# Designed miniproteins, single chains, continued (5), part 84

Each design is a single chain, and the fold is of that chain. pLDDT is the mean over its residues in the fold that is shown.

## One batch from the design tools (miniprotein)

Design m19103
Fold by ESMFold2-Fast:
Structure m19103 (fold): chain A 105 residues (1-105)
Amino acid sequence: MITLTQPSSVEVKLGETVTIPATASRDVGGRVNWYKQKPGEEPELIITNTSTLAPGVRSRFSGSGSGTNYTLTISNVEKEDEATYFAYNVVDGTFGSGTKLTIKE
């Protein structure tokens, strides 16, 4: 089973750029999606296949990576971006542990 390792939490200042890494236990060939989950809401797909924005997702979100290393980037962070972000390995259908994003003013 492929494991996706993420930091448990990251902090960013309002209006700044934050990066959230995910490391796969083996090469996943760019088959990484990213999901955003707000408290009390269902997970929302935001990035597919490493770097493709899902329909309706704001351009402040971007993804990059290859092999075992993948990154979600959120630019010009807004308070509404506070959520837990999960990398998802499409190869065997496993989620990362999730990274809680906290925004400081």
Scores: mean pLDDT 87

Design m19104
Fold by ESMFold2-Fast:
Structure m19104 (fold): chain A 73 residues (1-73)
Amino acid sequence: MKEEALENLERTEEETLRLLRELGASEEELEEVREGFEEIRELIEEGKFEEALRKAAELGEFIARVIEELKER
């Protein structure tokens, strides 16, 4: 389960960063996303799944905001 969660997180990070780059996200925005995924990975590795889920929700909100901002330019 923990190993599967980490594998899924890595894939999600790669797909998210690729999409954001295609939309024209800045290096600063891409770095914020990478940092968020890194924090989630650390929480999963420590077995803090509830905290990891909350952090994932916060990161998802940030990503959604960045996408909307990129659409509006």
Scores: mean pLDDT 82

Design m19105
Fold by ESMFold2-Fast:
Structure m19105 (fold): chain A 69 residues (1-69)
Amino acid sequence: SSRQQAIELLRKAKEKAEKGDFEGAIEYAKKAGSLETDPKVQELIQKAISKAEKGDGEGAVKYLEEAIK
């Protein structure tokens, strides 16, 4: 399912963000966003991307965890 694929990509994005690989986190989060249909989850993914773009790994991880729920 698209949700299951999105969750796996969000988990990979979270792993990259935890390791300080913000470029990798952003790429996986963008891929997850393209598969996600829930507007609330899409907004959380966008917030995670914004945090990663600023180098805020903790903020990125927080929003990625909320998007996985």
Scores: mean pLDDT 87

Design m19106
Fold by ESMFold2-Fast:
Structure m19106 (fold): chain A 77 residues (1-77)
Amino acid sequence: LKERIFEELEEAREEAEAEGLDLTNAVETIREAVEAGDLDMAISQLGMLRDVARSRGKEETAEELEEARRLVEELKK
C-alpha cells in the first residue's frame, strides 16, 4: 500500500508539473510524513493541496491528490 501511495504522489507531481504547478517540495514533505507514520499530517496536507489545485482549475492534479489522500486513509486503518 505504501508503494502505491508513493506511486500516486509521483503521478500527482508529474500531472501538476504538466499543468504548470510545482509540487515537488510538497510531495516530498508528504512522502516523508507517510514514511514516518505521520498519516494524519499527510492526509491534511493532501487535502489542502487538492483544494488549491481545484481552485486553480487544475482538476487532473486535484484528482491525483485526492486518490493519494484516500490511499493514506486506507493505510491508517
Scores: mean pLDDT 81

Design m19107
Fold by ESMFold2-Fast:
Structure m19107 (fold): chain A 81 residues (1-81)
Amino acid sequence: MEAERLVEEGERLFEEGRYREAAEKYREAGELYLAAGDNLAAARAYIKAAEALFEAGDIEEGLRYLGRAIRAIGLDFEGQP
């Protein structure tokens, strides 16, 4: 699968210490999984992107991908109106 290939590329880049490039591959994989309706796989890919961004020192962007992971699994924050 294309998304699976992107995860493998991201893992290789992460192993090489190329964290920003790894994050981009994980982001692309997450988008493909989300488009395919595989919300759990999308969430996992976004979490990997966040981990790579944290390693790169991009904390704000990493936190955005954690938010995307939460959205991908369809859970809402408890914040009763």
Scores: mean pLDDT 81

Design m19109
Fold by ESMFold2-Fast:
Structure m19109 (fold): chain A 65 residues (1-65)
Amino acid sequence: DEKLKEVKESVEKAVEAVKALIEKDPEAARLAFEIAKQEIRNSGLPEEEKEKLIKELEERVKKAE
């Protein structure tokens, strides 16, 4: 639960960072997005939670475009 909360907060920060960078530095935005996905994949969360968080990150970044 605590680890899930920490990863969710990291996803929120990643979305905000990508949104801020999309128009100014698309490469930095892409790198930030990929780093966030890698952090989720390297987390100690169950696979179902990892997939859910990655999907949420992808959907929120897509809406920011």
Scores: mean pLDDT 77

Design m19110
Fold by ESMFold2-Fast:
Structure m19110 (fold): chain A 74 residues (1-74)
Amino acid sequence: VDRTVAILEEMAKLAEEAGDKESAEALRESAERIAAGDLSPEVQERAEEAMTRTVARMSDEQIQALADFQAALE
């Protein structure tokens, strides 16, 4: 759970850097709800949609930075 929240928050930062404030907001809201124990399908779907949109707009460097961040959490 904590790892998932950290990944969503990092993706929200990358989305904001890419100029996608809407996806960044959705990712932060999903991270907050998951941290509060809300694992509903609605929260998961919203997170997945925002993640997909964010990745589609990321540079190769941003994708690598996210991969490095995820590896550091292991």
Scores: mean pLDDT 76

Design m19111
Fold by ESMFold2-Fast:
Structure m19111 (fold): chain A 73 residues (1-73)
Amino acid sequence: SEAEEKEKELRENVEAGEKAIEELRDDPRAAAIERSRLFAEGMGRFEIAELGKEEPRSREYRKRGEELFAKVA
């Protein structure tokens, strides 16, 4: 249950980052770009560190986080 709660939070963070990047596509502003970049980077690093290799079921979320980080970097 503790691990499931963590996975849910990571999923919500990844989805929120995807939404932030999507919003930038519709209304690209310097401040919004900076905010989204920091958010996506933070999420990507957090997911990589947290989901690790021990969580094969969560591999998809880790990959999505890595992709978000790569798109922002």
Scores: mean pLDDT 61

Design m19112
Fold by ESMFold2-Fast:
Structure m19112 (fold): chain A 60 residues (1-60)
Amino acid sequence: MIPQEELDLAVAELALASAIAAAKSAGDEEAAAKYRELLDELLESGDAEAGLERLRALEA
């Protein structure tokens, strides 16, 4: 059974990848760069909750 923490990380990674793709499709390179930075922070820290909070802050 996959731990919930691993599932949360996978969901957060997918959400950020989707946000990067959407921003690039819209021509918003600044938003795409911020989402890539956030993805790198998520992968370094392994903290899905903090990563998702930062994503919500960038979208607000």
Scores: mean pLDDT 74

Design m19113
Fold by ESMFold2-Fast:
Structure m19113 (fold): chain A 94 residues (1-94)
Amino acid sequence: SLEEGEEYLVKGLEAYKKKNYEEAIEYFEKAHEYFLKAKDLASAAVTYLLIGEAYYKLKDYKKAKEYYEKALELAEKSKAVSIEKKAKENLEKL
């Protein structure tokens, strides 16, 4: 499931680069499911951060905030300091 998580993460990033933010969110949600199954909480936190960033691009600031808060919670639990910092920075920009 880790390999499938990485494959969906790549597809999400490609969609995000093309500004297909709704499609990117769908791929990041799939990646998140696989990373949770693999017990990779740091990668699961990354996917929540990316979902939040995609919602921010869609100007859905309420959803962006929800996902940044979810990313922060998982990053704190996994001690993923870089992701924790990025989630806090993104929350300040809302």
Scores: mean pLDDT 91

Design m19114
Fold by ESMFold2-Fast:
Structure m19114 (fold): chain A 71 residues (1-71)
Amino acid sequence: GLARAVLEARTISQIIGNVLALIGESETSPHREALERAVRKLIEAMKAFQRGDLEEAERLLREAAREVERA
């Protein structure tokens, strides 16, 4: 339902904020590109949640998590 989608979007926004903070703290990070890819996937997941495509949103969220793990 919409309430669940809003809660998940809030959680994703918090994760994006934390990832952006980590990127901002490390101007010379060798893993910056991987973190940037993760942020793009998280933004795409938020858009999927907003359109009600929860299956696509979960897929994108898992891909974003993998990019963070590679960073």
Scores: mean pLDDT 70

Design m19115
Fold by ESMFold2-Fast:
Structure m19115 (fold): chain A 95 residues (1-95)
Amino acid sequence: MLENATEGVGYLAQGALAVKAGDLEKAKEYALKLAELFKDPAVRQAVIDAIAAWSPELVEAAVKALEIGAEVSDPETGEILREAAEEARALVAKR
């Protein structure tokens, strides 16, 4: 779990940075890699908990990366990514 959670945080960080750079293809690539890990709800929760320490701006970029991935995914994978995006957006709302 720890290794998968660390990898997931890395993918989400790269996706967020790609969004900030305007590289939507890289944001999509990292979101799809992250979706595979997020099929495990425990990994998804650990990643969301870890990013709670991120700046609101970086969390918003991460949400956009997840939304981009959801848009181009099959319905099942898209729902996983949309759910994660909603959970991440809630972190900013709590501040």
Scores: mean pLDDT 81

Design m19116
Fold by ESMFold2-Fast:
Structure m19116 (fold): chain A 69 residues (1-69)
Amino acid sequence: LGLPTEEEILEALALMYVGIIKAHKPSEEEIVKVGKWIKEKIPNNQRALEAFKETAKELGYEKAVKEIE
């Protein structure tokens, strides 16, 4: 197998951060920053962004999710 693409690495990092949100409950400002980063860096990867938004909503970050949208 070849080296993973930058997009594949960024997707993996975004999905790892979904787990971190569940464990550590970052601030609303941090959730907005990370969500916007995902949207800017991997704009064609809806899977990572949707997983992030759904997890944030489940944890009570509905305002942050609205700011990302």
Scores: mean pLDDT 72

Design m19117
Fold by ESMFold2-Fast:
Structure m19117 (fold): chain A 92 residues (1-92)
Amino acid sequence: MEAERARELLPHASDAAVRAAIRALLDPSVDAAALVAEIEAQYAAQGETVTDLTLSVEVEGDRLVARIRGTVTRADGRTWDLDLRVELRRPA
């Protein structure tokens, strides 16, 4: 994804994890703990809990890759693994 496209998509991303990934890719100085808290707050508003939530940004050649991982527990006790990957092409 190009940086310009990522900025265009950011205001339309309703999922807090997707927004957090894009924000981390566009601004490496952003407070990762605040982004993690936003993701936790969204799931809590849905009656769910998230554990072991991590946000990482990695350099892969000409790209920046944001990964968000965690375990989401639904109100009924079922769990699912959150594993989100968003890529941004680095400017030269």
Scores: mean pLDDT 75

Design m19118
Fold by ESMFold2-Fast:
Structure m19118 (fold): chain A 60 residues (1-60)
Amino acid sequence: SPEREARARELFEELRKTLSKEVVDKIIDSWIETLKKQQSPEAKEDLEILERIRERFDAE
């Protein structure tokens, strides 16, 4: 959902104010690996959201 993506983006943007990009990237990557092992539709949606956030941060 757009609300879930916006909330996740805000959370990681806040974390980037206090943590290095490298640390935030590792946190996101860890969550992505966890979600890949979960075969639920909700996990798939969250995986796509986190992959988009991670890609955006790499583009910056």
Scores: mean pLDDT 80

Design m19119
Fold by ESMFold2-Fast:
Structure m19119 (fold): chain A 59 residues (1-59)
Amino acid sequence: MKEELKKEIEELVEEISKYLKPEDQEALRKGAEELIEEGSLKQLEKFKKELEERLEKLK
């Protein structure tokens, strides 16, 4: 996996987590971890876009 994409996803997860309940934070981090380890580049790019959209709605 590209290190840059991994870092961007991790940063977005941390930002979104500030707006979530502890159980939802853990679920999001777990899902991101699995996708980073096992996902394709296309799946990671799609996930990043979904996280960016989610963060905009929480602002």
Scores: mean pLDDT 78

Design m19121
Fold by ESMFold2-Fast:
Order: structure tokens, then C-alpha cells, then sequence
Structure m19121 (fold): chain A 70 residues (1-70)
């Protein structure tokens, strides 16, 4: 599965609605790291990028939203 920059941004917005405001800076860094991998990017590369910035629970929320938009 590969994701475009637009799909990653949509997943980030959807994840932000599920996470408290205190986690939004980390989510923003995770989305930026995933976008830096290029477009389109594989779900495995997205998982690696976001896991560097998010807790396992928050990364799981982001990855589930990414799967919904792909």
C-alpha cells in the first residue's frame, strides 16, 4: 500500500481529532517525517517515520487513519 502527500495530510487531520491537543506537535512532526520520505510512500516507511515521533498507541491511531484514506 502506498500513500500520497494528500492522503498523509488527511490521515494527520483525522488522527488530530482523536488525540488531545498536547499530542498535536508530535503528530505534526510525525506527518512531516512521513512526507519527507517522498510521495507516494509505502505504509511500512510511514510506520517507521511516525514511530520515531509518536507513542505506539498514537502511531496506531495515525496508521489506522492512513489505511482508511488509502
Amino acid sequence: MKLTAEQLEKAGVAAALQLPDSQHPALGEAVRAALAKGSPVSLEEVREAVSAHLSPEDAAIFLEEAKKVA
Scores: mean pLDDT 82

Design m19122
Fold by ESMFold2-Fast:
Structure m19122 (fold): chain A 92 residues (1-92)
Amino acid sequence: GPEAREAAREAERRVEEGGGKARVEVGPDSARVTIEGANVGVAIGAIGAASEAMIHGGRGEVKSEGDTITVDLSGMSEEGMAAALRALAAGS
């Protein structure tokens, strides 16, 4: 929904400010974040997002391959999804 999409844009902006590139795809109850050029701060943010997802009764999965991080988020409300994406932004 709109709150999760707003949080997604903020996360993309924060990753770009750190010199990386982010793509966030938001569905009704899921989101996939792909980050290229990820640094340690982005990695911490990704772990924060996954942890926030679990706190909100959902699922969060983080995968790292080289300097690319993928975060899969699902099973949360709109509020939970937005909180997870804000945690990603805060780490970046």
Scores: mean pLDDT 79

Design m19123
Fold by ESMFold2-Fast:
Structure m19123 (fold): chain A 71 residues (1-71)
Amino acid sequence: SMKDKLLEQARSLEAQAKKLELEIVLLKNRYYETLKKDKAASKPIQEMISELEKIYEEKREQAVALRNKYE
């Protein structure tokens, strides 16, 4: 059914967002460790974190929108 397809799509986006959340946590840990040793080397990591946080938020918003369509 259409509801089953929307639910599966929402679950897929939620799983993708969860994976990104974990990757962001790991990158933040690397960022703080790098910042202590080499401040210049930490800047590319900070930029990557910002990009991933944007993608994470977009996927979260898409998942919420899909859930609202079949609720």
Scores: mean pLDDT 87

Design m19124
Fold by ESMFold2-Fast:
Structure m19124 (fold): chain A 70 residues (1-70)
Amino acid sequence: APPVTDAEVLEALGLIYLAIGNLDYKRGDYEGAITSYEKAAELFRQAGNDELAKEAEDNVSKLKKEIEKK
């Protein structure tokens, strides 16, 4: 069986990075928010939680578009 405990740890860490990204976003640290959301997305993918991974990936995409605006 796949290691359930490892998946739970990865998901919990992903939720922590998602929370950090949300905090960075609220304080205007868009670059910090992107970094935290990217880490959250990778952790959620490793945990097999595609729903949370897509949420984090969507936040990354939106912020990258915002900071690339001339």
Scores: mean pLDDT 80

Design m19125
Fold by ESMFold2-Fast:
Structure m19125 (fold): chain A 57 residues (1-57)
Amino acid sequence: SKIYEVELDPSKTTDEQIESVGGEIISRNPLIVRATDEQAGDILTLEGVKSVKRIKE
C-alpha cells in the first residue's frame, strides 16, 4: 500500500465512504490515507473528492 493526500469537500464525502473503498485514514489536516493504487483510484471517483496525490516517503 501507498500514502496519498486527499483533497475533498467534507459535506459530500464521508470517512465511511473512504473506508468502504479500502482507504485507511491516517490523519487529517491534511487528509492522509493509506491505500493501494486501485483503492486510490476508487477514492478519486467519490462525489466531492477533488484530488488524490501520492506522497513519496
Scores: mean pLDDT 80

Design m19126
Fold by ESMFold2-Fast:
Structure m19126 (fold): chain A 98 residues (1-98)
Amino acid sequence: GAADAVELAEKAKKLAEEAVKLAEKAIELAKQGKYEEAKEALREAEEKLGLAEIHLAVAKLILEKYGSTPEAEAALAEAEAVLEKARKLLKEAEKLLG
């Protein structure tokens, strides 16, 4: 039900927060000329973001099929905001490394 969607959205948010930290680390390493370490951090960030996107997609599917609650809408919005931040940082890291 909606509680399952909240749990998945919270997991997505946590994974996206980890992706943000890894992407920020990749940017800092790239600025220091540590390109191999930066590429590894970027790879880990991409993996975390991919998992976050899957969890968020499943949460949205549950709410579309079974109905939404204010708590679930809030959890989705928070997760989507962090995912958007992660995507922007990943794009910046990719530009520095490409």
Scores: mean pLDDT 90

Design m19127
Fold by ESMFold2-Fast:
Structure m19127 (fold): chain A 94 residues (1-94)
Amino acid sequence: HMADVERSRELAREIAERLEQAWAETLAKHFGVDDPEALLAFFEELERQGRADLIRTFWELVVKVDRGEITPEQAREELVAKLKELGLDPERLR
């Protein structure tokens, strides 16, 4: 159990990192952001500020686009609005 638990913690950390990168790439595509690494850095900053809830909100927007509930343009507008609310410059994401 104990050795497997330690390995599982390391694996979980790597999986979380890869999932964040995959989500950043998916969000970049759906929001028309050319640099997924810029989104990944933004997510890291949100986590440092205790705002991981916003990462989930952005993912929910992607799901709504995939379901046809909103357009990619509408999702991008909501992303830009949230960035402005946080005092972040959306130009940093292009």
Scores: mean pLDDT 68

Design m19128
Fold by ESMFold2-Fast:
Structure m19128 (fold): chain A 62 residues (1-62)
Amino acid sequence: AVGEVVTATRDYTGTGAGELSLVAGERVEVLGVTGDGRVVARSLTTGELGVVPADFLAPAAA
């Protein structure tokens, strides 16, 4: 959900415009969803915001 904190499950290198790079174990806040299974998120480690594939994020409840 928006405002939820989730954890990156693996490393992700953002190579597209507006994409966020993540390291496994990094926590991010979900700010929204985009049109294609991606999430707008803010890194709690670096303060960066960008888009990441939802598949790279752990469920908030797990």
Scores: mean pLDDT 73

Design m19129
Fold by ESMFold2-Fast:
Structure m19129 (fold): chain A 94 residues (1-94)
Amino acid sequence: SEAERRRAIAEAVARLRAAIAEAAAAGELSAEEVAALLAGLDELVALAEAGASLEEMRARARELAAQGPGAGLRGGAMLAVLALAEGLLRGPPA
């Protein structure tokens, strides 16, 4: 359902935000990398709230991932969330 899809995306985003925060605290990510990754998560949330389909979100993420360093990190974060959300929809909850 639409509600289940939005819940899975929200859960996946929360997990990725936590992982990014932990990596940043450990000094494994620069401030620029953190900003790019979080911007990707924010773009995905905005697309989901606008009613975008999973395929539309994936197409946008792939487009960004192809564009180079900062846009690539944004697109990569979005693809990671979508992969995790699809897993959550097909498997047990977190």
Scores: mean pLDDT 82

Design m19130
Fold by ESMFold2-Fast:
Structure m19130 (fold): chain A 61 residues (1-61)
Amino acid sequence: RFLSREEQEQLVAAALAKLPELSPEEQARIRAIAAKHRAGELTGADLAELLRILSRNEERK
């Protein structure tokens, strides 16, 4: 689904907070998505990837 700007900010912040728990590959993806968000270039595909990484790592913990 499409998220509001505030919801997007919260998801990016949550992902950045989890960086130490993620693989180097996942860290690189999160950093790239955060950079796109700051530039206002975030796409639905980027949001889906972000949610996928967060969901996967939350279930593992």
Scores: mean pLDDT 73

Design m19131
Fold by ESMFold2-Fast:
Structure m19131 (fold): chain A 56 residues (1-56)
Amino acid sequence: SAEAREYIAKGSEAAKAGDYETAIKYGELALEKATTPEDRVIGLNVIHDAKLALEE
């Protein structure tokens, strides 16, 4: 959905800025609004990558 894609874009921007906590929040919002498998996979990847960055 368009809303899920907006949240994915915001999550990616936050991750590029080093704000991984905000990236996780937007990834979770993207999953909530996702209507396609592709949007769900991308949202999950945003969350997973941000969590890995925080754990390091």
Scores: mean pLDDT 82

Design m19132
Fold by ESMFold2-Fast:
Structure m19132 (fold): chain A 66 residues (1-66)
Amino acid sequence: SIEEELNELGREIRRDRAVAERFGPRSRELARELREKSPLGKLSKEEIEEYKRRLLEAAREALAAA
């Protein structure tokens, strides 16, 4: 699943400082964007799935750049 992939990539990112430093700001920005879409916490399933997909892509990009 996408969540399983995110967990695995998260472990790889955490083990490489340079990758972690590149991924951190982007992951925080994506989280901020998600909160801005629903300030009252009323996020749809589709919005959460979109966030997970974008986070997965950002993680892959950070690892590929290393």
Scores: mean pLDDT 76

Design m19133
Fold by ESMFold2-Fast:
Structure m19133 (fold): chain A 56 residues (1-56)
Amino acid sequence: GNAAEGAGEAAYLLGLTSREGSEAAKKAKDPQEAAEAAKKISGERGGNAVYQLASL
């Protein structure tokens, strides 16, 4: 999709997972593991959003 459209959705989902996801991300040694942790907290959309943001 369009990067600008995806960035808006990703920013919103990252905001939802920022408090819980940041703690999980700090424990994860790999970016892939951090994305999977975010996916567990906010579902598949959260994991995809974190992956897309890391790709930007």
Scores: mean pLDDT 54

Design m19134
Fold by ESMFold2-Fast:
Structure m19134 (fold): chain A 62 residues (1-62)
Amino acid sequence: MEVVERAREEAERRAKERPLSQDEASQLAAEFGRRLLEEGVPREEAQRAAQAMANVLMEAGS
């Protein structure tokens, strides 16, 4: 499965549960990226997915 699509779906789910601050969005994205690295996802793809998550969460929080 595309890690960016996974990040988007996870971010949308989290944003709908409750409003998130910018700091919370950044922390969730960083944790998601770290988890992908632990799963063996290449660093570039993990970074791309984390950024996609952060963008979705920050847009929803605005």
Scores: mean pLDDT 78

Design m19135
Fold by ESMFold2-Fast:
Structure m19135 (fold): chain A 56 residues (1-56)
Amino acid sequence: SAEVLQRLEELRRRKAELQKRLEEAVKAGDTETASKLQAQLEAIDEEIRQLAEELN
């Protein structure tokens, strides 16, 4: 569906942004921010996987 494809595009864009922030947090030694961003990335990856399965 168009709604699922739009959601996947939004999640992929969000994931790219969070990955950049995670790299910056790790380089800065900000373990609290890094842990928070990693948890958000894991949640996004799970949602992407579920939505991709729905498209089959």
Scores: mean pLDDT 85

Design m19136
Fold by ESMFold2-Fast:
Structure m19136 (fold): chain A 77 residues (1-77)
Amino acid sequence: EKKEKRTEYERKALEYGKKGVEAAEAGNLEEAKKYLEKMKEYFKKAAEIDPELKEQIEAGMKELEDRMNEHIASLEK
């Protein structure tokens, strides 16, 4: 049950991450930033459900966040 909810939140986080990348590629920086924040929100919710995996979930979140921020920065010039 806890793992199912954690997996659901991780899936939502990855979906928002994908939407953020797609928005950035389309030049929609505002939408990309919005989706980045939603991605972070769902990863944090996943970490709250499974504290034993918190470090791994947070590391994954940071990797995706850094990647998205690099892409957004490249589009801002």
Scores: mean pLDDT 75

Design m19137
Fold by ESMFold2-Fast:
Structure m19137 (fold): chain A 80 residues (1-80)
Amino acid sequence: AKAEADALFEKGARAAAAGDAEKALAYLEKALALDPDYVEAWLLKGQIYAALGDLEKAEEYFRKAGALDPEVAKEIEALK
């Protein structure tokens, strides 16, 4: 399960790097369906929405990541 989620996350990250936000989000959604606690997938999803100008969704997904990992929450808080 986690290995499958990791593979889907890697595909999502590659799609995001290629500028394909739709494909990236589709892979990240699949990764999160397998592992809802995948902090890096929530963070990347937030970064993609921020790049698209959807700051409300970006903040929602950053909050999800911070709720799962207190160290990530401190990093997000330091950026405010």
Scores: mean pLDDT 80

Design m19138
Fold by ESMFold2-Fast:
Structure m19138 (fold): chain A 89 residues (1-89)
Amino acid sequence: MKEKAEEYVKKGREALKQGNYDEAIEYFKKALELDPDNFEARALLVIAYRLKGKLEEAEKVYNDFLEKYPTEEEIERFRKLYSEALDLE
């Protein structure tokens, strides 16, 4: 299951690169169904919602993310993923 979750994260990243935010959101949600503790899928789901302009949905997922992953290192990983996603615009 975890390997399949990683494959969905990879597909979601590719969808973000292509500007297909709805497809990216769907892939990250599928990854989280298979691996609910997948940090990368949760972080990228927030980013995908923000890029689509779904700010309320992004905030909800982000608040859940911060409660689950409050460490400095995890927040730094999120910021790096966010910067990478912005470079794909």
Scores: mean pLDDT 76

Design m19139
Fold by ESMFold2-Fast:
Structure m19139 (fold): chain A 84 residues (1-84)
Amino acid sequence: IIVGSSPYALALKAAKERAGDEVIFLPEFDAEELEKAIEEFKPSEVIISLPEIDEEAIKALAEKYPDVKFYSTVPGKGLSEISA
């Protein structure tokens, strides 16, 4: 699952789709919609590509779904894993 509508999020979606991965794209952050998508699609990873993130809500989801790896995108850092 990729969350956010940044050019980086769109490029990452296109790259993963070209690699044959299934990508669920959420253009905006909604914790309830993201949780429903995690339960429905059972993703191996969630990537959050937003200029502002609700870190507490994301950490709560990471704690609830320990088998799912959560990443954020940070300018200059690329992907950083979010731990509960």
Scores: mean pLDDT 69

